# Designs tried in a protein design run: designed miniproteins, single chains, continued (3). Part 6

Each design is a single chain, and the fold is of that chain. pLDDT is the mean over its residues in the fold that is shown.

## One batch from the design tools (miniprotein)

Design m8177
Fold by ESMFold2-Fast:
Structure m8177 (fold): chain A 74 residues (1-74)
Amino acid sequence: AEERARALLEAALKAGEKFGLEKVLERLLEEIREAERQLPAMQAAGELSAEEAELAREVLRKLRELLEEERKRA
């Protein structure tokens, strides 16, 4: 899961080199926030198990932390 999240971030960074990293980072942060908002509802609906929801939350949290760090460095 973290490896997949890292691969997605690397792909986004490559896209950022072409179009402007700042805009790519902002878009990814908004998508992560939306996913985080939807996780509790998906778990309540039975679409995700408790373990799947926790894993997804951890992956999204780590992605958000990486993107925020990258923004601070830029």
Scores: mean pLDDT 72

Design m8178
Fold by ESMFold2-Fast:
Structure m8178 (fold): chain A 63 residues (1-63)
Amino acid sequence: MTTVVTMPTDLAIGLLELGGVTLSDAEKAAVRAGGTVVREAAGRRFTLTGPDATTATLTVTDL
């Protein structure tokens, strides 16, 4: 099962942190530059992609 949500980048980072996923400053900068960060936790894969500096897409896939 896969869920895709678009939201402000800072909110997406905060939601991942609340879910037990801590991002480094370099990872946050990469997302803001249009990069992708992938983390697995609690039987799920979280993919965070930032198409611009203020907006990010969070994809959650059940493993």
Scores: mean pLDDT 75

Design m8179
Fold by ESMFold2-Fast:
Structure m8179 (fold): chain A 96 residues (1-96)
Amino acid sequence: MSAEEARKKAEEALRLLQSPDREKAGEGGAILVELATDPNPEARRAAAEAALEAARSPNPRATGAGLYVGAILATDPDPEAAELGREAVEVGAANL
């Protein structure tokens, strides 16, 4: 997907993860996984930035999603996505 489309999807995923509805929070997590596995490195960077923001959230579902997506991205071939992914894992683990 395009970088602009990826950013919009990442913003929507973060909004969904803040929902008290478990199904909507699950949709947010699924969107971040889709972005984290996209062939476009700009989409994966958007996922990494969103994962780090989710990992910093006081909401445990958002923290858990950020940690999980960060773990997917921690070994990404894009160095920026990998660095942000590792940071999301460290921050998310500390917040659990």
Scores: mean pLDDT 84

Design m8180
Fold by ESMFold2-Fast:
Structure m8180 (fold): chain A 68 residues (1-68)
Amino acid sequence: MSLTLSEEEEKELEELYQESDDILKKGQTIENLEKVIAHLKEIEEKDKELTQQLLETLEKALAKLKEE
């Protein structure tokens, strides 16, 4: 699969995954999820393929929360 990341970018993604998991577990508001999505959009410019998958997952979660 065509995912190629520098060691630095890999650490940033790992931190984002942990932050996303913590936000969900702590029952944070929709605003916190929107902030994570905004941050991912910024890194999309660096690695579109990997970031796009994360962004789609988070946008689906946000849309579901807004409907409920």
Scores: mean pLDDT 66

Design m8181
Fold by ESMFold2-Fast:
Structure m8181 (fold): chain A 85 residues (1-85)
Amino acid sequence: MTPQEREDQALLDQAVAAVRAHTGLEVTVVSSERRGKVINATVSVLRDGEVVESQLGVRREGDTLHIALQEASGRQISLDVPVAP
């Protein structure tokens, strides 16, 4: 695994934890790909007992992690959280 792939996995893990902490949603990463400055992930979100496929975007700027979750329903969640050491 490259240093960038390792960092991307750590940032995705932090993003999933942040979404859960902020919203209570259970998020599981199915696949991910880096495109420029953004990590795009296809995720499964457990909401009201149903699993919904969603898109998770993660971008790091300095010590801040920008997280966007887009559900097929049109619902969007945006979070800015500190990057964990």
Scores: mean pLDDT 80

Design m8182
Fold by ESMFold2-Fast:
Structure m8182 (fold): chain A 94 residues (1-94)
Amino acid sequence: LREEALELLEELLEFAKENNMPEEVIELIERAKEALERGDLETAMELLDEAARKASQWIAEKGAETGDWETADALSAEFHALVSRAFRLLRELQ
């Protein structure tokens, strides 16, 4: 479970970087991964929640700016699928 959660956070980090998400989102995901490596599940979950919230806001703003809601919706769905899987594993570790 811990290795699987770390792998998912790494996938989420790569996804964020590949899609040019804001530095603050990338930093929050990195800090969540570091917290999990230390066994600090509460901090990892809090940081991941904040990252998801900020990413959602950025995706919505990008959709509004470009008018490309199809791409924004797809990006949101894929990002939240990874976040949901990570949270599920983190909760099982508690």
Scores: mean pLDDT 84

Design m8183
Fold by ESMFold2-Fast:
Structure m8183 (fold): chain A 73 residues (1-73)
Amino acid sequence: MDEARRLAEQLVRAIRAGDVDTALRLQEELEDLIAANPDLRDEMLALGQQAFAQAAEEAPDSVAALRERVGAS
């Protein structure tokens, strides 16, 4: 959980900064960590969702840019 929390905190900071490329990389790292730890999947997923929801409230334009980037890839 410490690694997942670290990644979630970095993801929120990247989104707030408008660093879409870093946010996308951190999202992939968190997804990989969840896949590697199926017994903690629900807890890690909830942590990631909470972090993303917080970022969306504080930086909606950055979140929209991240979603567009993911859809374009």
Scores: mean pLDDT 75

Design m8184
Fold by ESMFold2-Fast:
Structure m8184 (fold): chain A 61 residues (1-61)
Amino acid sequence: TPTVSINLLGSSSTTVVDQTVEAAVNSSNSDATWDDKSGLAVDRLEQLKTDSGSVDPSSWK
């Protein structure tokens, strides 16, 4: 599981976002095998964590 992107938001500040991002990432992982797009999956994760902090992702979880 590519959790490296979560560190980019800051551990302490992203406590709530970390939980939300994990849920969104977990659902995305089930939809499309993370292994299939390892490199792109990490990029998508960084977008999810950034977007999660500013907007509420509908149906990401």
Scores: mean pLDDT 50

Design m8185
Fold by ESMFold2-Fast:
Structure m8185 (fold): chain A 111 residues (1-111)
Amino acid sequence: SEKEYLEKVKKFLNSEETQKLLQNLYQAILDAKEKLGEEEYEKALELFDNFLAHLLNGDLEGALKELEKLLELAQKYDLKDLESEVNKLLGEIYKLLGDYEKAEEYYKKSQ
């Protein structure tokens, strides 16, 4: 139900585990600055901000699209730590959506 969906999203956002995942993703972007260069680094920060905006508004589909763009950027520049952190969050969001098969696939890619 819509009520159960909203409660799941709220619980996810308020968990210490989620706060740590968001901090780890942000740190991985900061650590990638030199390898990305200024233009792509600014783009990565914008993708992160857009991801957070969608996530905080309960727009999980919008959040996934921004993470997928960030994943493409991580793969293009061989940013293994950033790729790992993006895959972890993709896994958690697919789990929230009830797509357990995709969630498991992304968790495996994060290792």
Scores: mean pLDDT 88

Design m8186
Fold by ESMFold2-Fast:
Structure m8186 (fold): chain A 98 residues (1-98)
Amino acid sequence: SKMEEIIEELSEKFGTPKKYIFHAVKMLSKLLGISLTEAAELLKKLAELDSRTDDPEAQEEAKRLNEELMKKMDEVMKKLTSEELKEFAKEVDEEFEK
């Protein structure tokens, strides 16, 4: 799948095991209410922009995208109860350990 291809690419790029990249993708998907594929594509876009340190426009876009992502995550976190946060963490951790 497209998601699996992105996870493989990011795993190789960062030297990070695929399970940790997949954990990050699942976290973003759950927190933002987007698909796993959309979360993987967002993570890939951020990584590509962040790697272009000599490009001021890419750095500005990365900053703006990170700020938008942080705002969306903050809005979602404010709407979750303590019990919903525990269920979310448990669900993500259970899948991560498999």
Scores: mean pLDDT 72

Design m8187
Fold by ESMFold2-Fast:
Order: structure tokens, then sequence, then C-alpha cells
Structure m8187 (fold): chain A 79 residues (1-79)
């Protein structure tokens, strides 16, 4: 399962803080790395062996990003 996490923020500082969170998650769980889509949007793509594992990792990331001030977090599962 390929999991794509997209995080949106109101300003560049919050976007950078969120990117640091995603980079930390990428170190712990792996993936294709963290990319800046814009000054307000960061994306992280990773692969999970099961949907349940991907949902657990994504939930942790969503909660951290929201605590950092993210305005919107989107999670997509692709097979």
Amino acid sequence: YTVVVTVESKNLITTIATAIVLIGEAFDHGGEGVSFVSDYTVKWTFTAKTREEGERIAREVVERAKRMGATKVTVEFRE
C-alpha cells in the first residue's frame, strides 16, 4: 500500500515546522521522502505492508501536524 500524506498550513513557518515533523516520521517509517509542493503545502509518500499499518502511521502524523498548526491534512491510500 502506498500512502500519501499532504499537509496544508497558513504560513511558511508552520509549513517548515510541519515538514520537520514529516522528515522525522520518514526517518522512523521510511518512504520516498518529504517534498514541498508550495510554501503552504508539504507532501510525504511512504509504503506500508498492510492497510492497518499505514492507517496507524498516518494517524500519528495527522495528530502531530495538527498540533503544529496545520490547517488541513489529507491521507490517500493507493494500491
Scores: mean pLDDT 77

Design m8188
Fold by ESMFold2-Fast:
Structure m8188 (fold): chain A 74 residues (1-74)
Amino acid sequence: STAQQQADADVAADVANGITVTQTTYYSRLVDYVLRDQQPFTPTTMQAMNYLIANTPNPAQRATLQSMIAQAQA
């Protein structure tokens, strides 16, 4: 299964259980599946990582995400 299919399934399960899913929650799940399962970075994945970088207060975590994007685009 793709990371997007797994993230979409998790969102569907959360919604079915009455849990509100935010953009941050969806993008975090998508990125976690991509990194865990070593899947290729799609445009959707890069959009998700850039969103998380912009909204992450921890400088070390931001640097890690930026490095991962740069490595994937090399």
Scores: mean pLDDT 78

Design m8189
Fold by ESMFold2-Fast:
Structure m8189 (fold): chain A 98 residues (1-98)
Amino acid sequence: MEEKEKLKDELLEILKELAKLLIKLVEAQKKNDIEEQKKLAEKIDELLVRALDLLDELGVSAEEREKFREFLTEVYEKIKKGEELEKIFKKIEEFIAS
């Protein structure tokens, strides 16, 4: 259905933006830049709310929502370990396509 594909595309773009912000957050944490960390956390929270709203609109199950949360945790851990943005984007694209 066209609407479902549009919601998935929007979710993909939000997840890519989240990954970029998480990388900036990790760098701000390493630099002890408290003001930057606060600004990034606020932006991340706003995007997470929108991502959860899109999951509700997509009609995903509670089990699928839990997989989404686990996936976000995995992405954050990979970013903390210094994984390249391109590799993170590929993981996000594969997750949405599945």
Scores: mean pLDDT 82

Design m8190
Fold by ESMFold2-Fast:
Parts: sequence; C-alpha cells; structure tokens
Structure m8190 (fold): chain A 95 residues (1-95)
Amino acid sequence: AERAALAAELAAVVRTAEATVDEVVAAFEAAGRPGLAELARARLELLRRFAADPEATLAEYLRELEALGRRVGDEEVIAEVRRAFEALGLAPLPA
C-alpha cells in the first residue's frame, strides 16, 4: 500500500513534468540559461527511470536529483529535494 502510494505520487510528478517540460525548457533557453534547460530535461529522464522501476528507492532518486542540481547550480532543485525528504519523514540532507 505505502509503496504503491509512493509510485502513484511519483507517476503524478512525471505527468506534471511531461506536461510542462517543453514550456520550461523553451523559457530557460529564451532567458539565455541553457544549463537550466538541460537540467529540466535531465530531471524528467531521471524521474522516468525511477518511476519505471517500482523496486528503486525514492531516497536514491532524490540524492541523484540533488547532485544534478548542485552540478548546474539550481538552488530550486536542491530546495525541492530537501522538502521531499522532510515530507517523507526522512532526515534532511546536509547543507
């Protein structure tokens, strides 16, 4: 039940990201921020990979997403990952 609920939430996030990714990418490219456009595409691919594998741990996905955010300097991605850890009752990631 709990694993199915997490899979459903992840699938909803993928659906939302798929609905907006082209607009977000175009907006970042128009703003002269190709690194953020690349990050948006990479985030969707990572999310799809973990959503397709019901045995993958959400914590591992979130750690990979934070590492990607740090690599491109996207503070919003880092903040999103930390909020997700807090919402799941997990220990917050170190600053």
Scores: mean pLDDT 65

Design m8191
Fold by ESMFold2-Fast:
Structure m8191 (fold): chain A 95 residues (1-95)
Amino acid sequence: SMMEEIQRKQQELGELVMELLIDYYLGKLTPEEVKERLEEALSKYHPPEEAKELAEKLTKDIEELVELLKKGVPKGEDTEWGRLLEEAVERIKKA
């Protein structure tokens, strides 16, 4: 179904964003490398111009999230970013 395809794309992109966030946090990737990997993945689902714009936006979001992680953002913020922060922290602890 259309909904299942959308959910699969969202899951795959969400997993990629988490991996890139962790690798960026650990200093394994530069912002340019994060953008390139996001653009490549998004190009499977979006026209090249849209993929580039989305990759730029997501790279900035990852940079902001990593800065928040390093500054010790309060635990318990019940937002999408709060959930991603908790998941990122748990994955970093296991890495």
Scores: mean pLDDT 74

Design m8192
Fold by ESMFold2-Fast:
Structure m8192 (fold): chain A 130 residues (1-130)
Amino acid sequence: SMAEKRKLAEEAVEYAAKALANLDDPEKAKEYAEKAVEVLKKLGVDVDALLELLLNGDFQGAIDLIQSALPFVTPAEASLLLTALLIHEFGPETTKEILERINEIQKETKDPEEIQAKIAELLREAAKKK
């Protein structure tokens, strides 16, 4: 039911928020991120498709995919879920560096295409070192 999906999505968002809050505690960050991703998989969200979109720098496309599956999730909550996926895939230390570099890119340019291209390069380089 929609009520059951909403409850599970709230659980996933809560785990994602805890993962981000514990980013400087690698063991806790990984545990919460893994729990968030597990709940997303139970909700039928294609996490492999999300990762492919992120590797292409298409953060908005990844948010849109989450919201298509879970229309009651806000863009901010979808962004938290994507952050948990990054922690799960690359680890908390690498994800912290990625988030800091994304913030730097967004200060350097306001061109959405340039932002997407630079984020894609950043995430592909992180994937090569995994």
Scores: mean pLDDT 87

Design m8193
Fold by ESMFold2-Fast:
Structure m8193 (fold): chain A 76 residues (1-76)
Amino acid sequence: SKEAVEEVARALREATQEARALGIDSPVYRATVVSRKDPAARAEAEVLGDLPDELAQRLGAVIEKHPDVEVRFEDA
């Protein structure tokens, strides 16, 4: 759903923002978040390639909660 796409995209953005606030400077990946059930439900976010374990686990939990959402990485 659009809400699931927005929740995952927000989690990606929040993880990146928190990592940057901690002074982490790593390569940035462009991510496209899309619903497997509705291709019109789509959002873009940036994510740092090197997230702290705590932030990576929180992000992973949100993604796992929404199996109908796909995250596609561009420009590695």
Scores: mean pLDDT 79

Design m8194
Fold by ESMFold2-Fast:
Structure m8194 (fold): chain A 103 residues (1-103)
Amino acid sequence: APPAGEGETRRLPSRAELEAFAARVEAEIDELAAKGVIDEAVAEALKALMREALATHDTVVALLFDRDRRFLRAELAYLEDVAEAEFRRVAGEAMTRMLEVAA
């Protein structure tokens, strides 16, 4: 395992740092929706989840973001993959139905 270095002396992030992180995540979600990777409804739900997390008591939110910012990014990436797979499934079904009605 790599040496812990200063990891054990980590401090809680500032409110501004948490807000900046949330703004970057929301911008990334908007970009994914603009590219058609996720549905606009899914994008809004993910942004609502981020806003709800920020609305939680500052101490709890700060601890979650400071302890494992990578966990939140990994969770969002996983939700992105799931949303893309579901989108492709629904789009494929819609295309099949359109082909069946093309008479």
Scores: mean pLDDT 59

Design m8195
Fold by ESMFold2-Fast:
Formats: structure tokens, C-alpha cells, sequence
Structure m8195 (fold): chain A 63 residues (1-63)
């Protein structure tokens, strides 16, 4: 599992696969600025549009 944090200080543990699209799907949103099938690494940030708000989701740790 990987740990992701939102810029608002919220964290979530998301199971594999760890792609930009799968992270967006977990938050019921859509990926902005990169392909949905892009694999994610520690320290990367994904922008997700969910409920009309853009969230910055950072990959904090790989477990």
C-alpha cells in the first residue's frame, strides 16, 4: 500500500495499482495534467478534480 496526503493535511492509504488515474478514482475525481495510466513514485504530486475542487495529492510513503 502507498500513503497519500492531501494539501489540507488529510491522508489515505490506497492499495495497488498506484497510477494517477487509480488515485483519482479513489477520491471519485478526475486526473489533471497527466495521463491516467501514469505510475506514481514517492514525492510525486497528482492534481485531482473532485466535487468541483482541485486537490493536490502527494505520494508520501510506499508500504
Amino acid sequence: ARVYSLTEGVSAVIPAPHTAGSVADYFNGTVLGRAPDTPLKEGEVVQVLADGVIHDIKVEKIL
Scores: mean pLDDT 70

Design m8196
Fold by ESMFold2-Fast:
Structure m8196 (fold): chain A 85 residues (1-85)
Amino acid sequence: MADEYLKRAEEARAVANQLLAQLQQLAPQIADSPLYQQALDAINQSFQYVDLALKDPKNAKKYAGLAGQATNQAGRNLLQALEQL
């Protein structure tokens, strides 16, 4: 059970890294958008929850869920920023 949630946290980290790379590539076009900053904040929050899941496996289910929610929010903010181009 704990291993499943640690795997989900690791998957959230991988997605957050992909979103961060996309934001960095698009920064010259969208850096002035509030959605860009909101996406960065959500990515950073996802990384923080992943770190918490790894440090406290007993609460990994909670932190993996929060990491996934933060990653989903980052993806939504990035998509909305792209729609403004």
Scores: mean pLDDT 82

Design m8197
Fold by ESMFold2-Fast:
Structure m8197 (fold): chain A 75 residues (1-75)
Amino acid sequence: SMREQLRQMVRDMAAEARAWIDEHFPDDEELRALVDETEARLLAAIDAGAPLEEIQQIYVEGARRMAERAEALRA
């Protein structure tokens, strides 16, 4: 189903993000927590049948927070 495909896409994106963290910032618990939180929020929104706009907002906010944290770690 489309819902199963969306869930798998979220899990695949989270797995890729975790692999990236393991390579670049292996000791950063905050980056791992941000991925875990964003994955959980996206899966919950998909399961609840949330509007696409809400799902997109969760994704964008999660990506923004990860980018800001990664930039702070490089400073």
Scores: mean pLDDT 88

Design m8198
Fold by ESMFold2-Fast:
Structure m8198 (fold): chain A 83 residues (1-83)
Amino acid sequence: SKKLEEIIKRLEEDESFIEELKEALLSLDHEPIIERLEEAGWRKLSEEELREMIENSSLEELKALVRMLGEELLEELYKLLEK
């Protein structure tokens, strides 16, 4: 996905983007993210566990999380990052 590639590139090139991406992820509806991770083979996370995961994520962990979101959630995330 071009949107995924742009997000990953910004994470690698701009340290301030890590904070912006975390805020954008935290502002999304958490239920679809939890469902997507569960479909990808993760244990079902609580909303609180997902918030803590995002807040404490390293650069590499954020890249892994974003890659797992799927196209619909990536589109919503991308809209938040452009506005």
Scores: mean pLDDT 80

Design m8199
Fold by ESMFold2-Fast:
Structure m8199 (fold): chain A 100 residues (1-100)
Amino acid sequence: DRLGVKAGGGVETVTMTADSGEVVTVKVTSEHTLEVTVTVKPGTTVDAKVTAKGEGYEEVTGSGTVTGASDGTEGTGTLTLTTSGPTSKVEVGVELTTTT
């Protein structure tokens, strides 16, 4: 699933749920730093690709894998991105790919 969110403009945290049930939280931590947290269902592995872009920005991409435990515990992974411009104007895209 692909999730698009505009973060900034006084919004500190944006939470979105993918169609597959994974929860994505984008948090503005500074003028140039974003934290993207992905919560994954138990027994599922998800590859997350996060892209931060905007007008006048150089595109910044981060990626990681998040795994929910086979014992019924949700998995949580956090990606920290440093933006090339102010977070007040950033657009964040998140692409989630479920792996078996």
Scores: mean pLDDT 72

Design m8200
Fold by ESMFold2-Fast:
Structure m8200 (fold): chain A 84 residues (1-84)
Amino acid sequence: DIEKAAEEFAQKLVELGVSEEEAREIKELLLRVAAALSDPTVRAAAEEIGENGATREKIEALRESAPALAEALEKLMEVREKLA
């Protein structure tokens, strides 16, 4: 269940010190990405990021082909920087 996975991830972020509002926004972005994964272009991009990691350069390259994925990755990187 994609919704349950997104909820569990959001709960983990709250445990790490992310606000409930930010965690909710991330959950919503993850659900948008999950819906977009029906597109083979988005799926291929997500698999590449999963295998090779996310960089700012890769995220910028995704803005045209997979905008929801790019937005979600940018938000996750922002949250990671705040937690450092």
Scores: mean pLDDT 75

Design m8201
Fold by ESMFold2-Fast:
Structure m8201 (fold): chain A 91 residues (1-91)
Amino acid sequence: AETVEVEVHVEVAEEDQDDLTILQIATLVASKAAEAAQKHPGATVKVTLHLTGMSEEAVQRVVDKAEELFKKSSKEDIKVEVTGVLEPVVE
């Protein structure tokens, strides 16, 4: 079985961290994962979401929502893994 890696980069202002923004980012991630799964039938899709300007809690909420949306919109036989990464500040 093949593994396909997808990277998504999103920058969000701290002031805009609301449920709607989380849903929009999660929807984008789920759509990207679904596209990759359709292009590579039978593969496991690994999505890494790089987020700047968000809290760790908001990153986790996006990951959880993206996985939920993907499962609702895609067939259960498609395997997807979503990992959220908060971009570190270099000191």
Scores: mean pLDDT 70

Design m8202
Fold by ESMFold2-Fast:
Order: C-alpha cells, then sequence, then structure tokens
Structure m8202 (fold): chain A 61 residues (1-61)
C-alpha cells in the first residue's frame, strides 16, 4: 500500500487549500474561499479521504 504517499498528497492538497483560503480571505473574496474549499474536498475524495472531504465540504456550507 502507498499510505505514506497518499498522506503526503493529502497534506499537499490541504496546504494548497489553506494557502488559497488565506489569500482570498485577506482580499475579502468569500466566494473564492468557498470554491477553494469545495475543490479541495473533491481532490481529497479522489484520493480516498472521503471522511475528510465530507468535513471540508460541510465547512463551505
Amino acid sequence: EEEERLEAQRKAVLDSINKLIKEYKEKGDEEKVKQAILWGAEALRRLGFTEEADKLEEKAK
């Protein structure tokens, strides 16, 4: 199994989302923040992290 590799990819996705969220929040783009969260949730779901994807999607509301 490639659990370590998947964990690294998961971290990369979360880091990218957090960077985008921070950037968009500083610019006041709430719509972009929600889009970034949803895109990240889809990426996590594709990697098999369904539970984390669901939690992230709930935060977008």
Scores: mean pLDDT 78

Design m8203
Fold by ESMFold2-Fast:
Structure m8203 (fold): chain A 112 residues (1-112)
Amino acid sequence: EKEEKAKEAMKLLDEARKHIDAAVASTDQETRAAHLERAGDLLSEAGKILKEMGEEFKKAYEYVEKARDLANAGAEIARLSSAENAQRLLTQIGKQIDELIDKAKKEIEKLM
């Protein structure tokens, strides 16, 4: 069960990353925001699983929580900012989210 829950969390993290990549690649403001919001939802689901798994997964949960907050902030930037400013900021935010997802996955892998 522990391994199954960890695999579920990792699958959600991989799906979130795909949405972040799609958002960064999009030139449409509404599409960018939608992908970042979906990534935030997926990261929230992964975080809930990790939190329920207990203290040993706390560090992974903390990375996922930070990634979720950045995805939500990115969605707001995508809606409110000019195309040029949004693209630069969202590219930077996307890199930070990817780094946090990688750190979370590494913490999960150590416990498998």
Scores: mean pLDDT 87

Design m8204
Fold by ESMFold2-Fast:
Structure m8204 (fold): chain A 90 residues (1-90)
Amino acid sequence: MEEEKEKEYRIEVDIITSFLRMATYLKSKEAAKKALERLIELLEKQGKTDLAERLREAIEAKDLERIRELLEEAGFTPAQIDAVLDAVKV
């Protein structure tokens, strides 16, 4: 139940991270936006609604330092954080 949800969540984060990296490589604003929206939706689905709302605001503001802090507090790896930050810059 909870352990399976955590494992699925981590796998889905890794998949979204791959999409974020691909969007950055292609310099596709549309792909980057969609990958970022999928990340926010995943956080909302996982019950992290406050984090999702704060992250959405930081992304819209392009507040890279705030995005880093929010994702670090959420337990994202440095590589996952960098993928999000790079996608926001596209």
Scores: mean pLDDT 83

Design m8205
Fold by ESMFold2-Fast:
Structure m8205 (fold): chain A 75 residues (1-75)
Amino acid sequence: DFDRLAERAARLAEEHVDPEVQRTIRLVLDQARRQRDSDPEASIQALQSVAELARSRGDEDLERELRRIVESIRE
C-alpha cells in the first residue's frame, strides 16, 4: 500500500531528520505519487536517492521505509 508506506516515511522524516531532508523526502514522495504509473523508473530512482540520503544521515528506519515504497511501485 503506497499511501500507508508514504505516510509512515513522512512521519519518520519529520521526527528523525533535519528540515532540508524532510522537505526533499516530501517532494520526492509527491513526485512518486504523481509519476508512479506514467514513469515508474523515474519515481524509483528519486526514492532510491533519498533512501541513500537517509542512510548517510544515519536513519536506517527511514531508508528501509523508502525502499519498501520502491518495491510497492515495482509490483
Scores: mean pLDDT 77

Design m8206
Fold by ESMFold2-Fast:
Structure m8206 (fold): chain A 91 residues (1-91)
Amino acid sequence: DKVEKLLKEAEEEKDPRRAMRLIIEALEEALKEEDLEKLQEYVRRALEIARRHGAPEEVLEALEAASRLEDLDTAQSAIRVAIELLRESLK
């Protein structure tokens, strides 16, 4: 599972900026997931890794919101917003 591999690499990464780039790649790959439950699991794991690496509050709030959405299309849209916020935080 490419998403799980990327999230594991992000978890083990010591540089916050590199960890955030790995999370972006993982979330982009996760957008291909059609199982809402599996997508929500990926987002929750990304949220925990992002929190550990000190991601901005706006990013954490966006990921938290996305993890609770019960409609696949809406969840995917919220994840795209979180990805954009992560990219902005990295400059």
Scores: mean pLDDT 87

Design m8207
Fold by ESMFold2-Fast:
Structure m8207 (fold): chain A 64 residues (1-64)
Amino acid sequence: SLIEQAFEQLVAAAKAYNAGDYETAIQYAEQSIALINQAEKPDEFLRKEAEYIKKKAEEKLKEK
């Protein structure tokens, strides 16, 4: 399902973030959000988690 694929992208985003690959984390988080928005019943919790990881990764890039 789209929500299962979104969860897989979210897990990839979290792994990238923990590895310090903030740009990659943003890309995976954006893919997760896109899949959630395409689903007939968007998962609000997964979307908030993906948006949170994206925001944190963006903040890390600004700390440069």
Scores: mean pLDDT 83

Design m8208
Fold by ESMFold2-Fast:
Structure m8208 (fold): chain A 85 residues (1-85)
Amino acid sequence: MEELLAALRAVEADPVEAAVLAGILHAGELTGEELAERFGLSRSAVSRAARRLEALGLIVSRRGADGRTVYAPDPAALRALEEWA
């Protein structure tokens, strides 16, 4: 709980990380390409933000059927957020 709140506060300080996280939470799953197009970001900016969010335990990454990287909310973090709503 404390770690999740600290992670969310850190993300709020960075507009790119906040936008990427909000997009993933709203859509459930997005590819790096979809995130780049949605927010007008480079693939490098998305990759950097996603790595930070994954390190904070907020999202997970996996390989999609076409070999593209797919990002989704971390199941434990999503459950914690739903319990607080």
Scores: mean pLDDT 75

Design m8209
Fold by ESMFold2-Fast:
Structure m8209 (fold): chain A 108 residues (1-108)
Amino acid sequence: SEEVNLSKQLEVALSNGDTDTLAKILYDKLKTASPSEAKALGEIVGKVLSQIPTLKAIETFHKAYWRVYLELAAEGKTDKIVAFMVGLAEATKGNEKLEKVIKEYESK
């Protein structure tokens, strides 16, 4: 399925620290996404992060997310960012291992 292929691409980019590829995927998908599509993308990204809860994956995601945030905000598309983050939060809620890694990243 397209979701399986997307999840694999996200996993590879996050695992390898490939911020540029991750940012491109997120921007290309979000720039034309409806709110429901943006939320669904956030859920997919959250599920992938939950499978690879490492400092490298969180750092790579944060760097890519920040680039995409700045581009979409400059374009007046902050609604897509909000929907994406809602989906991400729902997919990662209650993942103790991921929460621990995020706290470690934020403490640096």
Scores: mean pLDDT 87

Design m8210
Fold by ESMFold2-Fast:
Structure m8210 (fold): chain A 79 residues (1-79)
Amino acid sequence: SMEEERLKQLQAEYRKLVNEILELMKKNPDVQDYANEKLQAVEDELLARADAGEIKSMIEGAELLVEQLQKVLEEMKKK
């Protein structure tokens, strides 16, 4: 379904952003604690929403988490 494809796209985008954050953490140890704390909070939120039931609700939650990771990545790039 379109909703399943959208969720897969968001999962791929999430993984891409996490990998980019992890690469920046390797290059700049000063942001490592900050990034780790933010990634853990996002991971916990994603897991908490995994059992929300309705796929549209899961998509909305995933979109918000992807937006949060994008902001974290941009903040780290400015440091």
Scores: mean pLDDT 73

